# Designs tried in a protein design run: designed miniproteins, single chains, continued (2). Part 75

Each design is a single chain, and the fold is of that chain. pLDDT is the mean over its residues in the fold that is shown.

## One batch from the design tools (miniprotein)

Design m6592
Fold by ESMFold2-Fast:
Structure m6592 (fold): chain A 63 residues (1-63)
Amino acid sequence: DVEAIAKELQEATGASPEAARRAAELLLRGRGDGAGAVLVNSGIQLTPEHQALLRELLARAQA
C-alpha cells in the first residue's frame, strides 16, 4: 500500500524515497494537500501532470 504509492511517486516526480514515503502516508490519511506540500518542500516542482497524479493516488489510497 504505502510502498506501491511511494514507488509510483518516485518514478513520476523523482522525489527521494523518504519524501515519496511521507507523501504516500499523507495520501493514505486523505491529505492530498499535505502530500503535495511534502513534495514541494523536498524541491519538487509540481506540474499539472503531477497534480493530476496526486489526485488519482489520493482516490486509490482512500478506496
Scores: mean pLDDT 82

Design m6593
Fold by ESMFold2-Fast:
Order: structure tokens, then C-alpha cells, then sequence
Structure m6593 (fold): chain A 90 residues (1-90)
């Protein structure tokens, strides 16, 4: 089941959006203002990143595969930073 170009591009856009949102969530967490909604969103971003890694293996385009892996790895890094910031604020 090869991933379609359209599906890969949708995942790329979703990962880019998740990176932007996670940066804002990290700033709120560092301020001690992280909400339950922010935690749920960070968990959702982690699942999106895992899906992105799977989709990277399913895409026939090696450049898109590399891009999806890089974005997914960045999302997972930011999720880790978010939870570290939450722990430090509590």
C-alpha cells in the first residue's frame, strides 16, 4: 500500500502545524500555564509524529520520506521538551 502524494503532503502540513503549535505550548508550560487541553494536544502531536514515521516508510518518494522523518522527529523532540517544561513548572 504505497502512500499517495496527496496523503504525504497532508501529513507534511499537519506535522508543520504541530511544530508551530508545540512551540507555543512549550512557552505556556515554561510559564506554569499548561492546561489539560495543552497536554492532550501534545499527546495528539506525538501520535501524529508516529504516524508520520510509518508514512515515511510507505512513500515511494525518497525526498518526501526524508522530509516526513525529519518533521516527525522534530515533533517528538518538541513533545519531549513540552513534558520536561511541565515537570519543571510543577
Amino acid sequence: MPLTEEEARETERALEEAIRELRELIERAEAGEATREDIVRAIGAAFLALAGLVEAEMTPDPEMARRLRELAEEVLRLVDEFFEAVEKAE
Scores: mean pLDDT 84

Design m6594
Fold by ESMFold2-Fast:
Structure m6594 (fold): chain A 78 residues (1-78)
Amino acid sequence: MVRLEGTVVAVDADPNTVLIRADDGRLYTAVLAPGAALPAVGAAVVFEGEEIGLGIRGTLEADGRRVEATVLPFPDFA
């Protein structure tokens, strides 16, 4: 099981995507289930999930809501 805690730094409605700055200072992209409500920028986030072949599938809790999400690592830039 993977657990991430952090803050929402950006949201995009197409696709339903949240950029999270985790407590370790790293950035993570969470892709939310279609039609899920997006949290507000600045909201506290808790993500809990299991590793799958293309990322971590689980649930994102923010603004008092829990939604299905897949977390991908933020791409590294050279």
Scores: mean pLDDT 74

Design m6595
Fold by ESMFold2-Fast:
Structure m6595 (fold): chain A 108 residues (1-108)
Amino acid sequence: MAARLAERVEELLRALAEMERRGQLTATQREAVAALRAGDYERAADLAIEAGDSFLVELAALGAAARGDRELAARILRRAHEAGVLSEAALDRLAEELGLTRAEIEAA
């Protein structure tokens, strides 16, 4: 699982680097990307939620999970869903991808 999650994080970071090169990111999104590159997934999630960016939320949760921080990944998903940034469908998909149950996310 961890290796597959790390590959997914790499794929998404390449997509973000391309968007950044095209000047398509806001200041808050650029700060979130800097936090992601530094491995600060908690700060990246806070900034992603502030920006309303579900893609950056997904990347922060995947990065935390790939690092083995399952509890942080669950908390990121819960907070983003409660903030209305992450839809029910996106939450279900990410929970399945991370091997998290709804109960684990709600308890996080």
Scores: mean pLDDT 81

Design m6596
Fold by ESMFold2-Fast:
Structure m6596 (fold): chain A 73 residues (1-73)
Amino acid sequence: SELDQARAVLEELGQRLQEAIENNASNEEIIALLREAKARLQALRDASTDPELKAKLDKLIAYLDELIAQIEA
């Protein structure tokens, strides 16, 4: 399901962020991981016909945008 795909994207992001932090990754590398996850969630949102799922994905996308902005500040 689209919900299962969104969950997989977030789980992969969490694992990659943990790995990046353990390897002292740059802010640019962390931002790239967040942007990649955002793009995948946007694709799921655009492909979905479920308004409730779209609304939940929009909130997650907005949260990732906020995190990116905080790191770039």
Scores: mean pLDDT 86

Design m6597
Fold by ESMFold2-Fast:
Structure m6597 (fold): chain A 89 residues (1-89)
Amino acid sequence: FKEKFTEAALRMIDISLEHSRKNPGSTELPELDEEEERYHIIVSGVMAALGGDEKATARYVEELRRLGLDEEAEAIEKLYKETLEKLKK
Protein backbone atom coordinates (compact mmCIF):
# COMPACT_ATOMS: atom_id res chain seq x y z
CA PHE A 1 0.00 0.00 0.00
CA LYS A 2 2.82 2.47 0.80
CA GLU A 3 3.88 2.44 -2.86
CA LYS A 4 0.30 3.05 -4.03
CA PHE A 5 -0.08 5.90 -1.54
CA THR A 6 3.23 7.46 -2.62
CA GLU A 7 2.16 7.35 -6.28
CA ALA A 8 -1.26 8.85 -5.43
CA ALA A 9 0.33 11.58 -3.30
CA LEU A 10 2.86 12.51 -6.00
CA ARG A 11 0.10 12.60 -8.61
CA MET A 12 -2.07 14.85 -6.40
CA ILE A 13 0.89 17.18 -5.76
CA ASP A 14 1.45 17.39 -9.54
CA ILE A 15 -2.25 18.11 -10.18
CA SER A 16 -2.31 20.77 -7.44
CA LEU A 17 0.81 22.49 -8.78
CA GLU A 18 -0.61 22.57 -12.33
CA HIS A 19 -3.88 24.00 -11.01
CA SER A 20 -2.04 26.65 -8.97
CA ARG A 21 0.04 27.71 -12.00
CA LYS A 22 -3.11 27.92 -14.15
CA ASN A 23 -5.12 29.75 -11.45
CA PRO A 24 -2.73 31.83 -9.28
CA GLY A 25 -4.33 32.87 -6.00
CA SER A 26 -7.47 30.81 -6.61
CA THR A 27 -8.92 28.73 -3.76
CA GLU A 28 -10.96 26.67 -6.24
CA LEU A 29 -10.27 22.94 -6.21
CA PRO A 30 -8.89 21.43 -9.44
CA GLU A 31 -11.37 19.62 -11.67
CA LEU A 32 -10.54 15.92 -11.39
CA ASP A 33 -11.37 13.10 -13.77
CA GLU A 34 -12.50 9.71 -12.40
CA GLU A 35 -8.97 8.30 -12.11
CA GLU A 36 -7.65 11.48 -10.46
CA GLU A 37 -10.59 11.38 -8.01
CA ARG A 38 -9.38 7.92 -6.91
CA TYR A 39 -5.95 9.41 -6.12
CA HIS A 40 -7.62 12.25 -4.22
CA ILE A 41 -9.72 9.84 -2.11
CA ILE A 42 -6.64 7.72 -1.29
CA VAL A 43 -4.60 10.75 -0.21
CA SER A 44 -7.52 12.31 1.72
CA GLY A 45 -8.20 9.01 3.48
CA VAL A 46 -4.58 8.69 4.58
CA MET A 47 -4.53 12.30 5.83
CA ALA A 48 -7.76 11.74 7.80
CA ALA A 49 -6.34 8.53 9.30
CA LEU A 50 -3.07 10.23 10.30
CA GLY A 51 -5.11 13.07 11.84
CA GLY A 52 -7.14 10.62 13.93
CA ASP A 53 -10.38 11.82 12.29
CA GLU A 54 -12.72 8.84 12.72
CA LYS A 55 -15.66 10.21 10.72
CA ALA A 56 -13.60 11.42 7.76
CA THR A 57 -11.56 8.19 7.69
CA ALA A 58 -14.75 6.08 7.69
CA ARG A 59 -16.25 8.12 4.82
CA TYR A 60 -13.15 7.79 2.61
CA VAL A 61 -12.83 4.07 3.41
CA GLU A 62 -16.48 3.57 2.36
CA GLU A 63 -15.88 5.52 -0.86
CA LEU A 64 -12.81 3.40 -1.70
CA ARG A 65 -14.78 0.19 -1.11
CA ARG A 66 -17.57 1.52 -3.34
CA LEU A 67 -14.93 2.01 -6.08
CA GLY A 68 -13.63 -1.57 -5.59
CA LEU A 69 -10.39 -0.43 -3.95
CA ASP A 70 -10.71 -2.81 -0.99
CA GLU A 71 -6.94 -3.20 -0.43
CA GLU A 72 -6.49 0.58 -0.18
CA ALA A 73 -9.53 0.83 2.13
CA GLU A 74 -8.13 -1.87 4.44
CA ALA A 75 -4.69 -0.19 4.47
CA ILE A 76 -6.26 3.15 5.52
CA GLU A 77 -8.31 1.43 8.26
CA LYS A 78 -5.10 -0.20 9.54
CA LEU A 79 -3.26 3.15 9.40
CA TYR A 80 -6.05 4.78 11.44
CA LYS A 81 -5.82 2.06 14.12
CA GLU A 82 -2.01 2.40 14.26
CA THR A 83 -2.37 6.20 14.56
CA LEU A 84 -4.79 5.88 17.50
CA GLU A 85 -2.44 3.40 19.20
CA LYS A 86 0.51 5.79 18.88
CA LEU A 87 -1.55 8.79 20.06
CA LYS A 88 -2.36 6.92 23.30
CA LYS A 89 1.38 6.79 24.15
Scores: mean pLDDT 72

Design m6598
Fold by ESMFold2-Fast:
Structure m6598 (fold): chain A 90 residues (1-90)
Amino acid sequence: SVEELVKEGEEAIERLKSDDPEQVLEATRRGIEIMEELIKQGKFEEAKKLADRFIDAAVEAMKSPNFDVQLAAAIGAIAAATLKVVIDNL
């Protein structure tokens, strides 16, 4: 359901706050999977909203003093921004 996907998206956003670069990268993979599933269900507005929230959280994670976390978060921000561009051109 859309409600379950939104909940899983919020869990991925919370996982971006991890101090572990591997957890931040997994949050990105999961967030993208959820956004893709919303798109497949025709929920473009919800997918864009999740992408915006994910980008904001990833940008905050880039304030980490740990370079590996900064890099993992930057990858997340770029991936979500890329997906948003794809949705806008559908």
Scores: mean pLDDT 86

Design m6599
Fold by ESMFold2-Fast:
Structure m6599 (fold): chain A 86 residues (1-86)
Amino acid sequence: SELEKLYKEARELALEILEEAKKHGEEALEKAKEMIEEAERKAREAVEEERKKNPEASDEELQKLGLETAIRELKRAKKKFKEELE
């Protein structure tokens, strides 16, 4: 349930970025997709780093960290995207 809520929040943020980008044309949509992919990459890297630093971390803790990182980065992407729009 908790993980489901985090997945839903991450998905909703990504969809909001894509919805806003659609209003500004194909170049904006391409940029939005790149920003979402970058957020996913950073989330994956954060999980890999934490696993190395804390080998005692459970898979559930790592999944939560990854989702929380993705949400944080997607919020950053959304803010940056708004700032770069005409």
Scores: mean pLDDT 83

Design m6600
Fold by ESMFold2-Fast:
Structure m6600 (fold): chain A 96 residues (1-96)
Amino acid sequence: MIDEKEVKEALAIIAVSVGNPELALRIIDEMEKEGIELTPLMYLVRGKAYFLLGKYEEAIRDYEKAIELATEQGDEKMVKIAEENLKKARDALEKA
């Protein structure tokens, strides 16, 4: 079966990777409105989209949520990735 959640996750990831953060935010917003619980990866993707838009405070919140959920799930690799992105967002906010 095609999992609609997995398709939307893949599309949001691709949107950020090709430099379309607005599309990534729209896809993730639609997932939340449909009652789909966001994974640590989806919080990371939304944080990256906010970062690309210069919305560093929003990016920080999403990266912190990604760290929280990934820690609860024992996903040490995701924690490390989210922490590295969090540091970049904090550094960018301090320079703004």
Scores: mean pLDDT 86

Design m6601
Fold by ESMFold2-Fast:
Structure m6601 (fold): chain A 98 residues (1-98)
Amino acid sequence: MVEEMKKKAEEVLKSIEDAIKAGDLPALRRALNRAQLFLQEMVDAIYGTTDEKERDELWKILVEFLERLNKLLEEAYQKTGDPLLKRQADYYKFLLDS
């Protein structure tokens, strides 16, 4: 579980970074949809586990994912000026600060 979630986090972040570098807005929106689904999977995994150590490891992966995602979205907003990207960045920052 933990190793698989860490791998998924890296794949999602890479797909967002690649889309930003390419200036491919449709690909970026698909990657952001993947990020939202992954966030739901992470929350379900965290609240579904009875192992305290596994839960702590999943929380660390989630926090790192949200911090890196927020930075990528801020970069995308600075490059594109798309207000939807700012709303997404603000949303993930809100989750991180909660």
Scores: mean pLDDT 80

Design m6602
Fold by ESMFold2-Fast:
Structure m6602 (fold): chain A 69 residues (1-69)
Amino acid sequence: MSKEEIIEELKKLKEEYPELEKELDNAIRSIEQGDYVTALSGLHDLKKAYPELEERLTKLEEALKELLR
């Protein structure tokens, strides 16, 4: 998954879960700035707070880890 595809998936999550807009915007901004470590921490915190999103967020975390190289 490319950086652009990860950002688009996070934007879709914002549309589906407007209550998470601030946290998802912070993750998108971190990714756009190349700060994948901060983005990973944010997604991990969201996954712990919202277990219903665990599968989707885990796939995005794995994609971000591939970009850390």
Scores: mean pLDDT 83

Design m6603
Fold by ESMFold2-Fast:
Structure m6603 (fold): chain A 86 residues (1-86)
Amino acid sequence: SVEDAFLAVVADLAARRAEAYAEIEADPSLSPAQKAELKALLDRIVQLYRDRAPVSELLRVVGELYVALGAPRERVEAVRQQMLAA
C-alpha cells in the first residue's frame, strides 16, 4: 500500500540518519541555519517513527522537510491531503 511504502521510506531514513547528517554537513549550498533546520526535522521524523506516532503526524513533518528543501508549500500540502484522504 501507499502507507506501507511511505513507512518503509521513513524506516530507511531512521536507520541511515547519521549518513543523512553527514550529507547535510558536507553540502556547501546550505547555510548554517538551513543545516540546523534540516537536522532538526530529521531528528523529529526519527523520534516520531520510534514512538510509533500516527501516520498523519509523520506526513506533516516529512512535508516540512520537503518545504525546507525548497518544494512549494502549497504543493506539499496538496499531496499530504491526498494521502490522508486515501
Scores: mean pLDDT 81

Design m6604
Fold by ESMFold2-Fast:
Structure m6604 (fold): chain A 55 residues (1-55)
Amino acid sequence: MKKTLTSDYYTLTIEGDKATIEYVENGKVITKELSREEASDLLIDYGVEEVKKRK
């Protein structure tokens, strides 16, 4: 299943065990492929921030 998480500053795309982060810095679009470990850590941090913002 493909899942996309979008914020004002970046887009995180998860497809199976693969994750890609895309963000804009100084007018440049930067895309980086994440390892399973990096993707897991980012998902936890992002999920925690989203929960805090909603509460």
Scores: mean pLDDT 67

Design m6605
Fold by ESMFold2-Fast:
Structure m6605 (fold): chain A 124 residues (1-124)
Amino acid sequence: NAMELARHVQRARGEIDSAEEHADKARKLANEAKENGPSQELIDEAIKHLEKTAEELDEAGDHLRRAGVTQGAGIAHGASVYVKGLIEAAKASTPEQAIDLILEAVDYVRKAIERMRAELAAFE
């Protein structure tokens, strides 16, 4: 029904906003890590924020699917899978390579969020 769809849309928006906030924190930490040597402690903290971003993207995808925003759900789940792959690559990389992979993941998330928000706007 319309009320249940509206609730899933609102939850999807909340999860998208949370994913954006965690991705922004990861970007700031990765840039700070680069300036500090590079700092493995700051890289590890950035990775934790990206792990949270991937979780929030999966939650957003589930809510978008329940709302019938099928393309938005696909973008969200695809972005979560891609970010998880980059996290594992970053964990296996040198500190300098890990920073580049984290920043790539952040840029991908930002673009995915823009597309998810466009799908939500188009679905109304």
Scores: mean pLDDT 91

Design m6606
Fold by ESMFold2-Fast:
Structure m6606 (fold): chain A 117 residues (1-117)
Amino acid sequence: MELEKAKEKAEKLKEEYIKMLTDKSNSELAGEMLLLESGVYKAIAKSTEDEVEKKAYESLAKLAEETARKLFEGKMTEEEAKKYGEAHGLVTLGDELKKAGDKEKAKEAYLEAEKVA
């Protein structure tokens, strides 16, 4: 089912981000990557006419910048890494569901991403 595949992809990306953000040996590279991703998310938010998708990406972009700053300062916690992973996973879930044509579940995922971020 498309929903199950979307959830699996979102959960995998969430776990990968948590692992990356908690790896103290790569914190500078992870921080630089998040700043680049923040720029991409801002561009997506600006290009979409969907207000729910726009707010989700704007919130994720802001969280990416805040998370990058904490990585550069050496202040990243497991809870903060999990928060970023959850927000990113929910936006990914929204995108995959939107591609599959499940507009209602995509909207729910984007709204939850905005709340988490």
Scores: mean pLDDT 85

Design m6607
Fold by ESMFold2-Fast:
Structure m6607 (fold): chain A 85 residues (1-85)
Amino acid sequence: MAAGEEAGKQIARGMEAYAEAKGLRVVSTRVEVFEDGKITVTVDVELDGLRATMTTTMTLENGYVSRVEVDTAPALELLAQVAAK
């Protein structure tokens, strides 16, 4: 429980720092820890009135990180849209 919440907080901090470094405003952050050891961190970002959502999913098996999936594509698309001319 505490370990999953701590891991989620670290992921959230990293995602928020990434967004801020790219000039995106962090609107909201959600950390969800599931009973099966899955942790999902969702960060909603905004730039020039446009919004996008970044998601990181980490899967733990017997206390070990077995898989990490990061989806920053919506935020990168938002940046591309604003940067396009």
Scores: mean pLDDT 78

Design m6608
Fold by ESMFold2-Fast:
Structure m6608 (fold): chain A 60 residues (1-60)
Amino acid sequence: SAREEQVRLLLEAVARMKKLDPKEAAAYGAQTGERLRAEFGSDWVITVEENGLIVVRHEP
């Protein structure tokens, strides 16, 4: 399903972001959210906290 594909892409993006520095990870997260919006029409917000914690949220 489209939702399962979105979740898979998010998990792959988070795995990649964990290997980047926080600034690059933040940029990659933002870019991934934009790609998912363009392809699926979904509003995913992917952010990186100052401690490097990756936060993924779905806007209703």
Scores: mean pLDDT 81

Design m6609
Fold by ESMFold2-Fast:
Structure m6609 (fold): chain A 87 residues (1-87)
Amino acid sequence: MTPETEQQNLEAMRKALKELEELFSDPEKLKKYVEERAKKLGASPEDVLKTLEKIKEALKKGIEKGDVIEASVEVIKAAVELASSSS
């Protein structure tokens, strides 16, 4: 919320987005990552993939708008939905 904190959060989001985009650009790595996370979470691979797509879009929008709070809320919502579906 201070200018310095907002800049640090934007850099963190930019780094996370880059890592996710690299993961999505490699279908074999994406498949392995999704399957491994699904096993650990007790969720379906489809639900994990959908959650990662939502997180990627939230990060893109957050970086574009400079609205780190809105992006963070959307990421948290996606994670909570995944946790609820894994029960």
Scores: mean pLDDT 73

Design m6610
Fold by ESMFold2-Fast:
Structure m6610 (fold): chain A 123 residues (1-123)
Amino acid sequence: SEIDKLFSLPFEEFVKKMIELYSATTSMSEELLNKLAEVIMSLLKPLLEAGKLSEEQAKFIFSTVLLEALRFRAEVPVSDEELVELTRIATEEAINFLLSGGSLSDLSPLIRQTMRERYEELR
């Protein structure tokens, strides 16, 4: 399947391909999409390089956070700057969850809940 092909790619190539796929399907500007991706990568890359996250964990965090950010933008009136901040917070929470022994299958509901809760706290 296309998803199996994506997850077989090296992490850097996976990121590039995910950005291309989301760019083709979202009404979000390429500038904003790249900013979200850069924020996620800035948090994942050092941990991946240090061997603290597996490539599978990094790929799942990247794809899930980016997808949930796109969904949040579609559902909720949020500025570009607020969405970038929510994406950063959700990525940090996802990282902490997996490093604490959390399951990949629980990432989507965790990220979704984190973004909704932190949206209410951004002031």
Scores: mean pLDDT 85

Design m6611
Fold by ESMFold2-Fast:
Structure m6611 (fold): chain A 97 residues (1-97)
Amino acid sequence: MREEEARRVVEEYYEALRRGSPLDEIRRLEERIRELRDETPRVVEQLEVQRTVAEVLRLIGEAVDYYLEYKRTGDKEYLEKAEKLLEEARRKAREAV
């Protein structure tokens, strides 16, 4: 049950990256993956140990941090940094296919 949900959310996450979805959507999916990791650590851990997943999650984490800083300060420079990291994550996700 939760394992199927974890697989679905990770798949949606990769699809969102491939499509260049808004940061808000990607952030929501990342937060959901974190929640599922706590509930189904073995399944999410197996997915996360995949080379592409681990790298993409790291880049998205950094992008989310910059996006949150942008929301806090209104400084567009943080938004630009978040978008650059998101583009790199998208590139790595596309290389996986």
Scores: mean pLDDT 69

Design m6612
Fold by ESMFold2-Fast:
Structure m6612 (fold): chain A 108 residues (1-108)
Amino acid sequence: MSREERLARAEELADQLIKTVEELFDKIVKGEVSEEEYKAMLDEINRLLTQLAFEALTLSDEEVERLKKRINEALDKIAEKYPELKDFVDSLKQAVDSLFELAKELRK
């Protein structure tokens, strides 16, 4: 039934978000990112966050908390690889928390 498929889709979106963030950080550290490319990659991150928030509306509170933990653990590993970008990681973690908490509130 669609519930297992929705959870799998949310996990896929989380993996895409993490991959996009890691690719952006790698390009920044290498000096290979233009201002236009940076803007485009930020827009993609915002698109993925928005899609994750919509999928979170269909998940249980327990599934949302597990997904949030998975994303935060992956972002912490990225911060270890790119300590110069820790403030960016902290901002992303705050955005993820705020979006998932909003999704939980909208279900009540």
Scores: mean pLDDT 82

Design m6613
Fold by ESMFold2-Fast:
Structure m6613 (fold): chain A 107 residues (1-107)
Amino acid sequence: KQLELELTKAMMRLLSALNSVEIALKTNASPAEIKAAIDDLVSSAEYAYSVAKQSGDPAAIQRLVGLLDRALETLRQIKEKFPELKAYIDQAMRKINAIRDELVSLG
């Protein structure tokens, strides 16, 4: 019951971070703003993973995998638009892919 609330909060935070990265892609944000949005996305994904793993809820795990797939596609588009950030984005994508692989192994 308490874990369900934490899971909801974690998912909402991740969705908010993903929206911020999508806005940065659309608005020609500065490199510093893009990096900050990516850092928040990675941190939110790591937190959501920790809560989803504790919950053992298959529906929550599937939902999180879907959000991570959306995040990876958004990061790929940012990397194409801002090639100077490639190394930074590749590091973020590696972290998100590792979380995704762990979640898929749980389902």
Scores: mean pLDDT 86

Design m6614
Fold by ESMFold2-Fast:
Structure m6614 (fold): chain A 69 residues (1-69)
Amino acid sequence: SLAARQAAARSLPEETLRVAREVAEKLRKVGEAVDVGIKKGQEAKKAGKSDEEAMKALKEGIKEGGGEG
């Protein structure tokens, strides 16, 4: 389970645990950027834009959400 994995991680050296947390936070931020991109792509499609324009809106949303920072 997730709780068991988190408990196991707490047994690691402090430096290792810190790095693991930093990686997890960066992955979460990437996921949030992808969600922004998906919303923009869906809005473009709902507004009657082409698949190409919707894909462009999705990619721009990911950049604005910080996925490339």
Scores: mean pLDDT 71

Design m6615
Fold by ESMFold2-Fast:
Structure m6615 (fold): chain A 102 residues (1-102)
Amino acid sequence: KKVAVIKLPEEVDEEIAAVIAAVMKTVKSDDGIVLDASNVKSITPEARERLLEAIEELKKRGIRVVLVAKPENRSLVEESGLAEAVEAVFDSVEEAIEYLLS
């Protein structure tokens, strides 16, 4: 079993989201993805739409997607719809990886 960790930058725009979505889609069946949003300070509406689309496609492929968010950016992550789109939200990458490997 393999888990991919993808760290999101402080500002997530449409171009960055397109790159992240493309990377996420390279994950093989039976793998999981951790989206580390702990440093995210902003996300554009266009970026949100691209990431939500990618998460939905991965879920249809049976790939598990989880999110990491710190208390200070949890509201931002919830408002983006990302928290609802993923399987679970964690405070640390370590816990997220352990969850996906179980």
Scores: mean pLDDT 82

Design m6616
Fold by ESMFold2-Fast:
Structure m6616 (fold): chain A 87 residues (1-87)
Amino acid sequence: GAPTADQLLEQARELLRRAKAGADPREILDGADAIVEEALRYGKLSREILEAVLEVYLEAMKNSETIEEVLRAIGGALRAIGLMLDL
């Protein structure tokens, strides 16, 4: 079924914990992208979700080993900021 806003926020917070623990940046980026897409699909965007996802992208960028991963993180962060401005 459709995720709740609280479920998406908890997913973002768990992903942030994993990122801070040094999890694979590609897995973290894929997870952050998935949370944003689900929030958009089900109309569950909130400032709290977008702020948590922004922090996830910034942590993924710190752990990134390739320019491709850094650019994905920057793109995701900019998207999250843009979505916050539209709230």
Scores: mean pLDDT 89

Design m6617
Fold by ESMFold2-Fast:
Structure m6617 (fold): chain A 86 residues (1-86)
Amino acid sequence: MLTVEVYGRKGSPSTEAVAEAAREVGFEVKVIETEDMPVPGALTAIKVIADGEVVGGGAVLEEADPEALRRGTAETLRRWKEKIAA
């Protein structure tokens, strides 16, 4: 199964935008509220998991418009889903 782990600080709007994008693309989403980000200084970080293995990841390092972030994340995750399915 395809899963996205979304790592975010409590109350971060970028975390919700990224989680919504992953759900829209058809990933299972796990939101992990943490201050120990896998990428230092990130507002939100993601791990793309296929069959229990991390196959990709990313981070939001600066404030962005939530709708633009959601759209860009959805496009990126759609591309990864295509690669995983191939």
Scores: mean pLDDT 76

Design m6618
Fold by ESMFold2-Fast:
Structure m6618 (fold): chain A 92 residues (1-92)
Amino acid sequence: GVAVELLRKAGEEAVEEIKKDKESEKVAELVRQGFEGAAELLEKTGSLEDAETLLTGFASSLEAAGYKKAGKIVEEKSKKAVEAAKKALEEA
């Protein structure tokens, strides 16, 4: 649905931002996988709350691993995508 697509799009935008900031390709791949996992979780469960929790935990894990910029990017992009997804689900 539209909400799932918004999460996937946010993942692609986060990956592009990470690449611009000279982060490693492995970090970019992890970020893409994190957003993909959240999108799949939303598609299977319909739970935007669970997808948001997964993305918040992922951002914290990146920061704890020393990828502070990547963690901040994931947090920012996921918050915007979750808000947009909430609106899309209300209109569906």
Scores: mean pLDDT 81

Design m6619
Fold by ESMFold2-Fast:
Structure m6619 (fold): chain A 63 residues (1-63)
Amino acid sequence: DASAKAGALSRQIKALGKGDKALGEALATALRDAGAPATSEQVLRAIAAGGDAKTLLRAAGGY
């Protein structure tokens, strides 16, 4: 279920860059809509830790 959305999210992260607050907020919203609720802080921390879509989903309490 999350696989296709994780793939799209991974591409979005790669395209948008890293450490941007607006990126963190946009990704937190997208993750919430995907059923993996997260704050922008959690998303930004996951990105800073070498985050990809799978890491973000885990940090958001997804998988």
Scores: mean pLDDT 57

Design m6620
Fold by ESMFold2-Fast:
Structure m6620 (fold): chain A 96 residues (1-96)
Amino acid sequence: SVEEKLEKARELIKKGNLEEAAELLNELYEKYRDDKEVIIKVAELLIEIGKVYEEKGNLEAAYLAYDAAIKLLELFPEDEKAQKLIEEAKKKIEEL
């Protein structure tokens, strides 16, 4: 299920398996690209990947993760949660 794959991505992020997590999130994006709720959750997890890269000092990888999240969220300019997540990711990029 989508929920099981999202939970697996969260577990991979917690374990620092960020490349595998990103690949799984890309699979979810490609399969569910018309599902706003799924895409917003994918973007949230991309922001979490960015935070872990930042903590590890991989600033280029952190930037790419935050930027990818912003691009997904910009598909839903009317959504308040998407707007808030865009602001969070942009703030994170400013801090890099």
Scores: mean pLDDT 88

Design m6621
Fold by ESMFold2-Fast:
Structure m6621 (fold): chain A 62 residues (1-62)
Amino acid sequence: MSDMEKLLSIPGVGEELAQRLLEVFGNLENTGNATPESLVALLGIPRELAERIVAGVKELLS
């Protein structure tokens, strides 16, 4: 399963947002290590979605 497919498994993450996350952070490990605040600042997404992405990626890396 690709990093893209793993990101798409997170509720609220579509193909465009998953692509932008990989463009900004490069991989799941870097995405999971980011703060929700950095996702809001870099991607312009709602804080609640940013928190869900970081938590979801950390679960995928566990």
Scores: mean pLDDT 82

Design m6622
Fold by ESMFold2-Fast:
Structure m6622 (fold): chain A 64 residues (1-64)
Amino acid sequence: GEAEELLREALEIAREIADPGARATMTGLIERELKRLPELSEEEALRTARNALAGARQLLDAYG
């Protein structure tokens, strides 16, 4: 679904983070959220995915 696609995009961005600590933290968070998607409502899944995508972009800007 859309949330899974957004989380996969966030994971791709997180993998580009140059700082190994920030990269490990963000990739770990996104991977946990991907595993939890079947347990979330569509609204909660989309909100989680959008937040993860924004967070990955912010860390890439700060540490990439």
Scores: mean pLDDT 85

Design m6623
Fold by ESMFold2-Fast:
Structure m6623 (fold): chain A 84 residues (1-84)
Amino acid sequence: SETEKKELEENRKKVDEYMRQAKALAEGARLSTLENARILAEQAKKFYDEALKLASKDPEMREKAENTRKQVEAEIAEALARLE
């Protein structure tokens, strides 16, 4: 239906936005203090969790969100390890 197509398009835009925000927070963690990096890490997790939730009905967007989660988790882990 037209409603389903519009909902899918809006969900894809929201997933992209959440993924963008998670990546930006991971980059911020890399450039931050340990204490601030931990806060940014928790915020990034909230964004990619929301992206995965919205992408649950869209296999293509789910794969993109899962790949972004792995990238963000790896970047945060590296930043935290370097700052300790």
Scores: mean pLDDT 84

Design m6624
Fold by ESMFold2-Fast:
Structure m6624 (fold): chain A 60 residues (1-60)
Amino acid sequence: SELVERAKKLGMPQSEIEGIENLEKALDRYKKAGLTDSPQAKSYEEALRFYEKKLKEKEK
């Protein structure tokens, strides 16, 4: 994924990289189950959006 590759380039800890990967996998499972509007799926989307912003800040 783009977020995982960006995190690797920035030298983020392996635990944080795995966290991003696990969030993406969790969200994908909810999408495949048709649960995209669930509070949990939205929480995963917000967490991934937060990581995207954090990565952009570190890239500056």
Scores: mean pLDDT 80

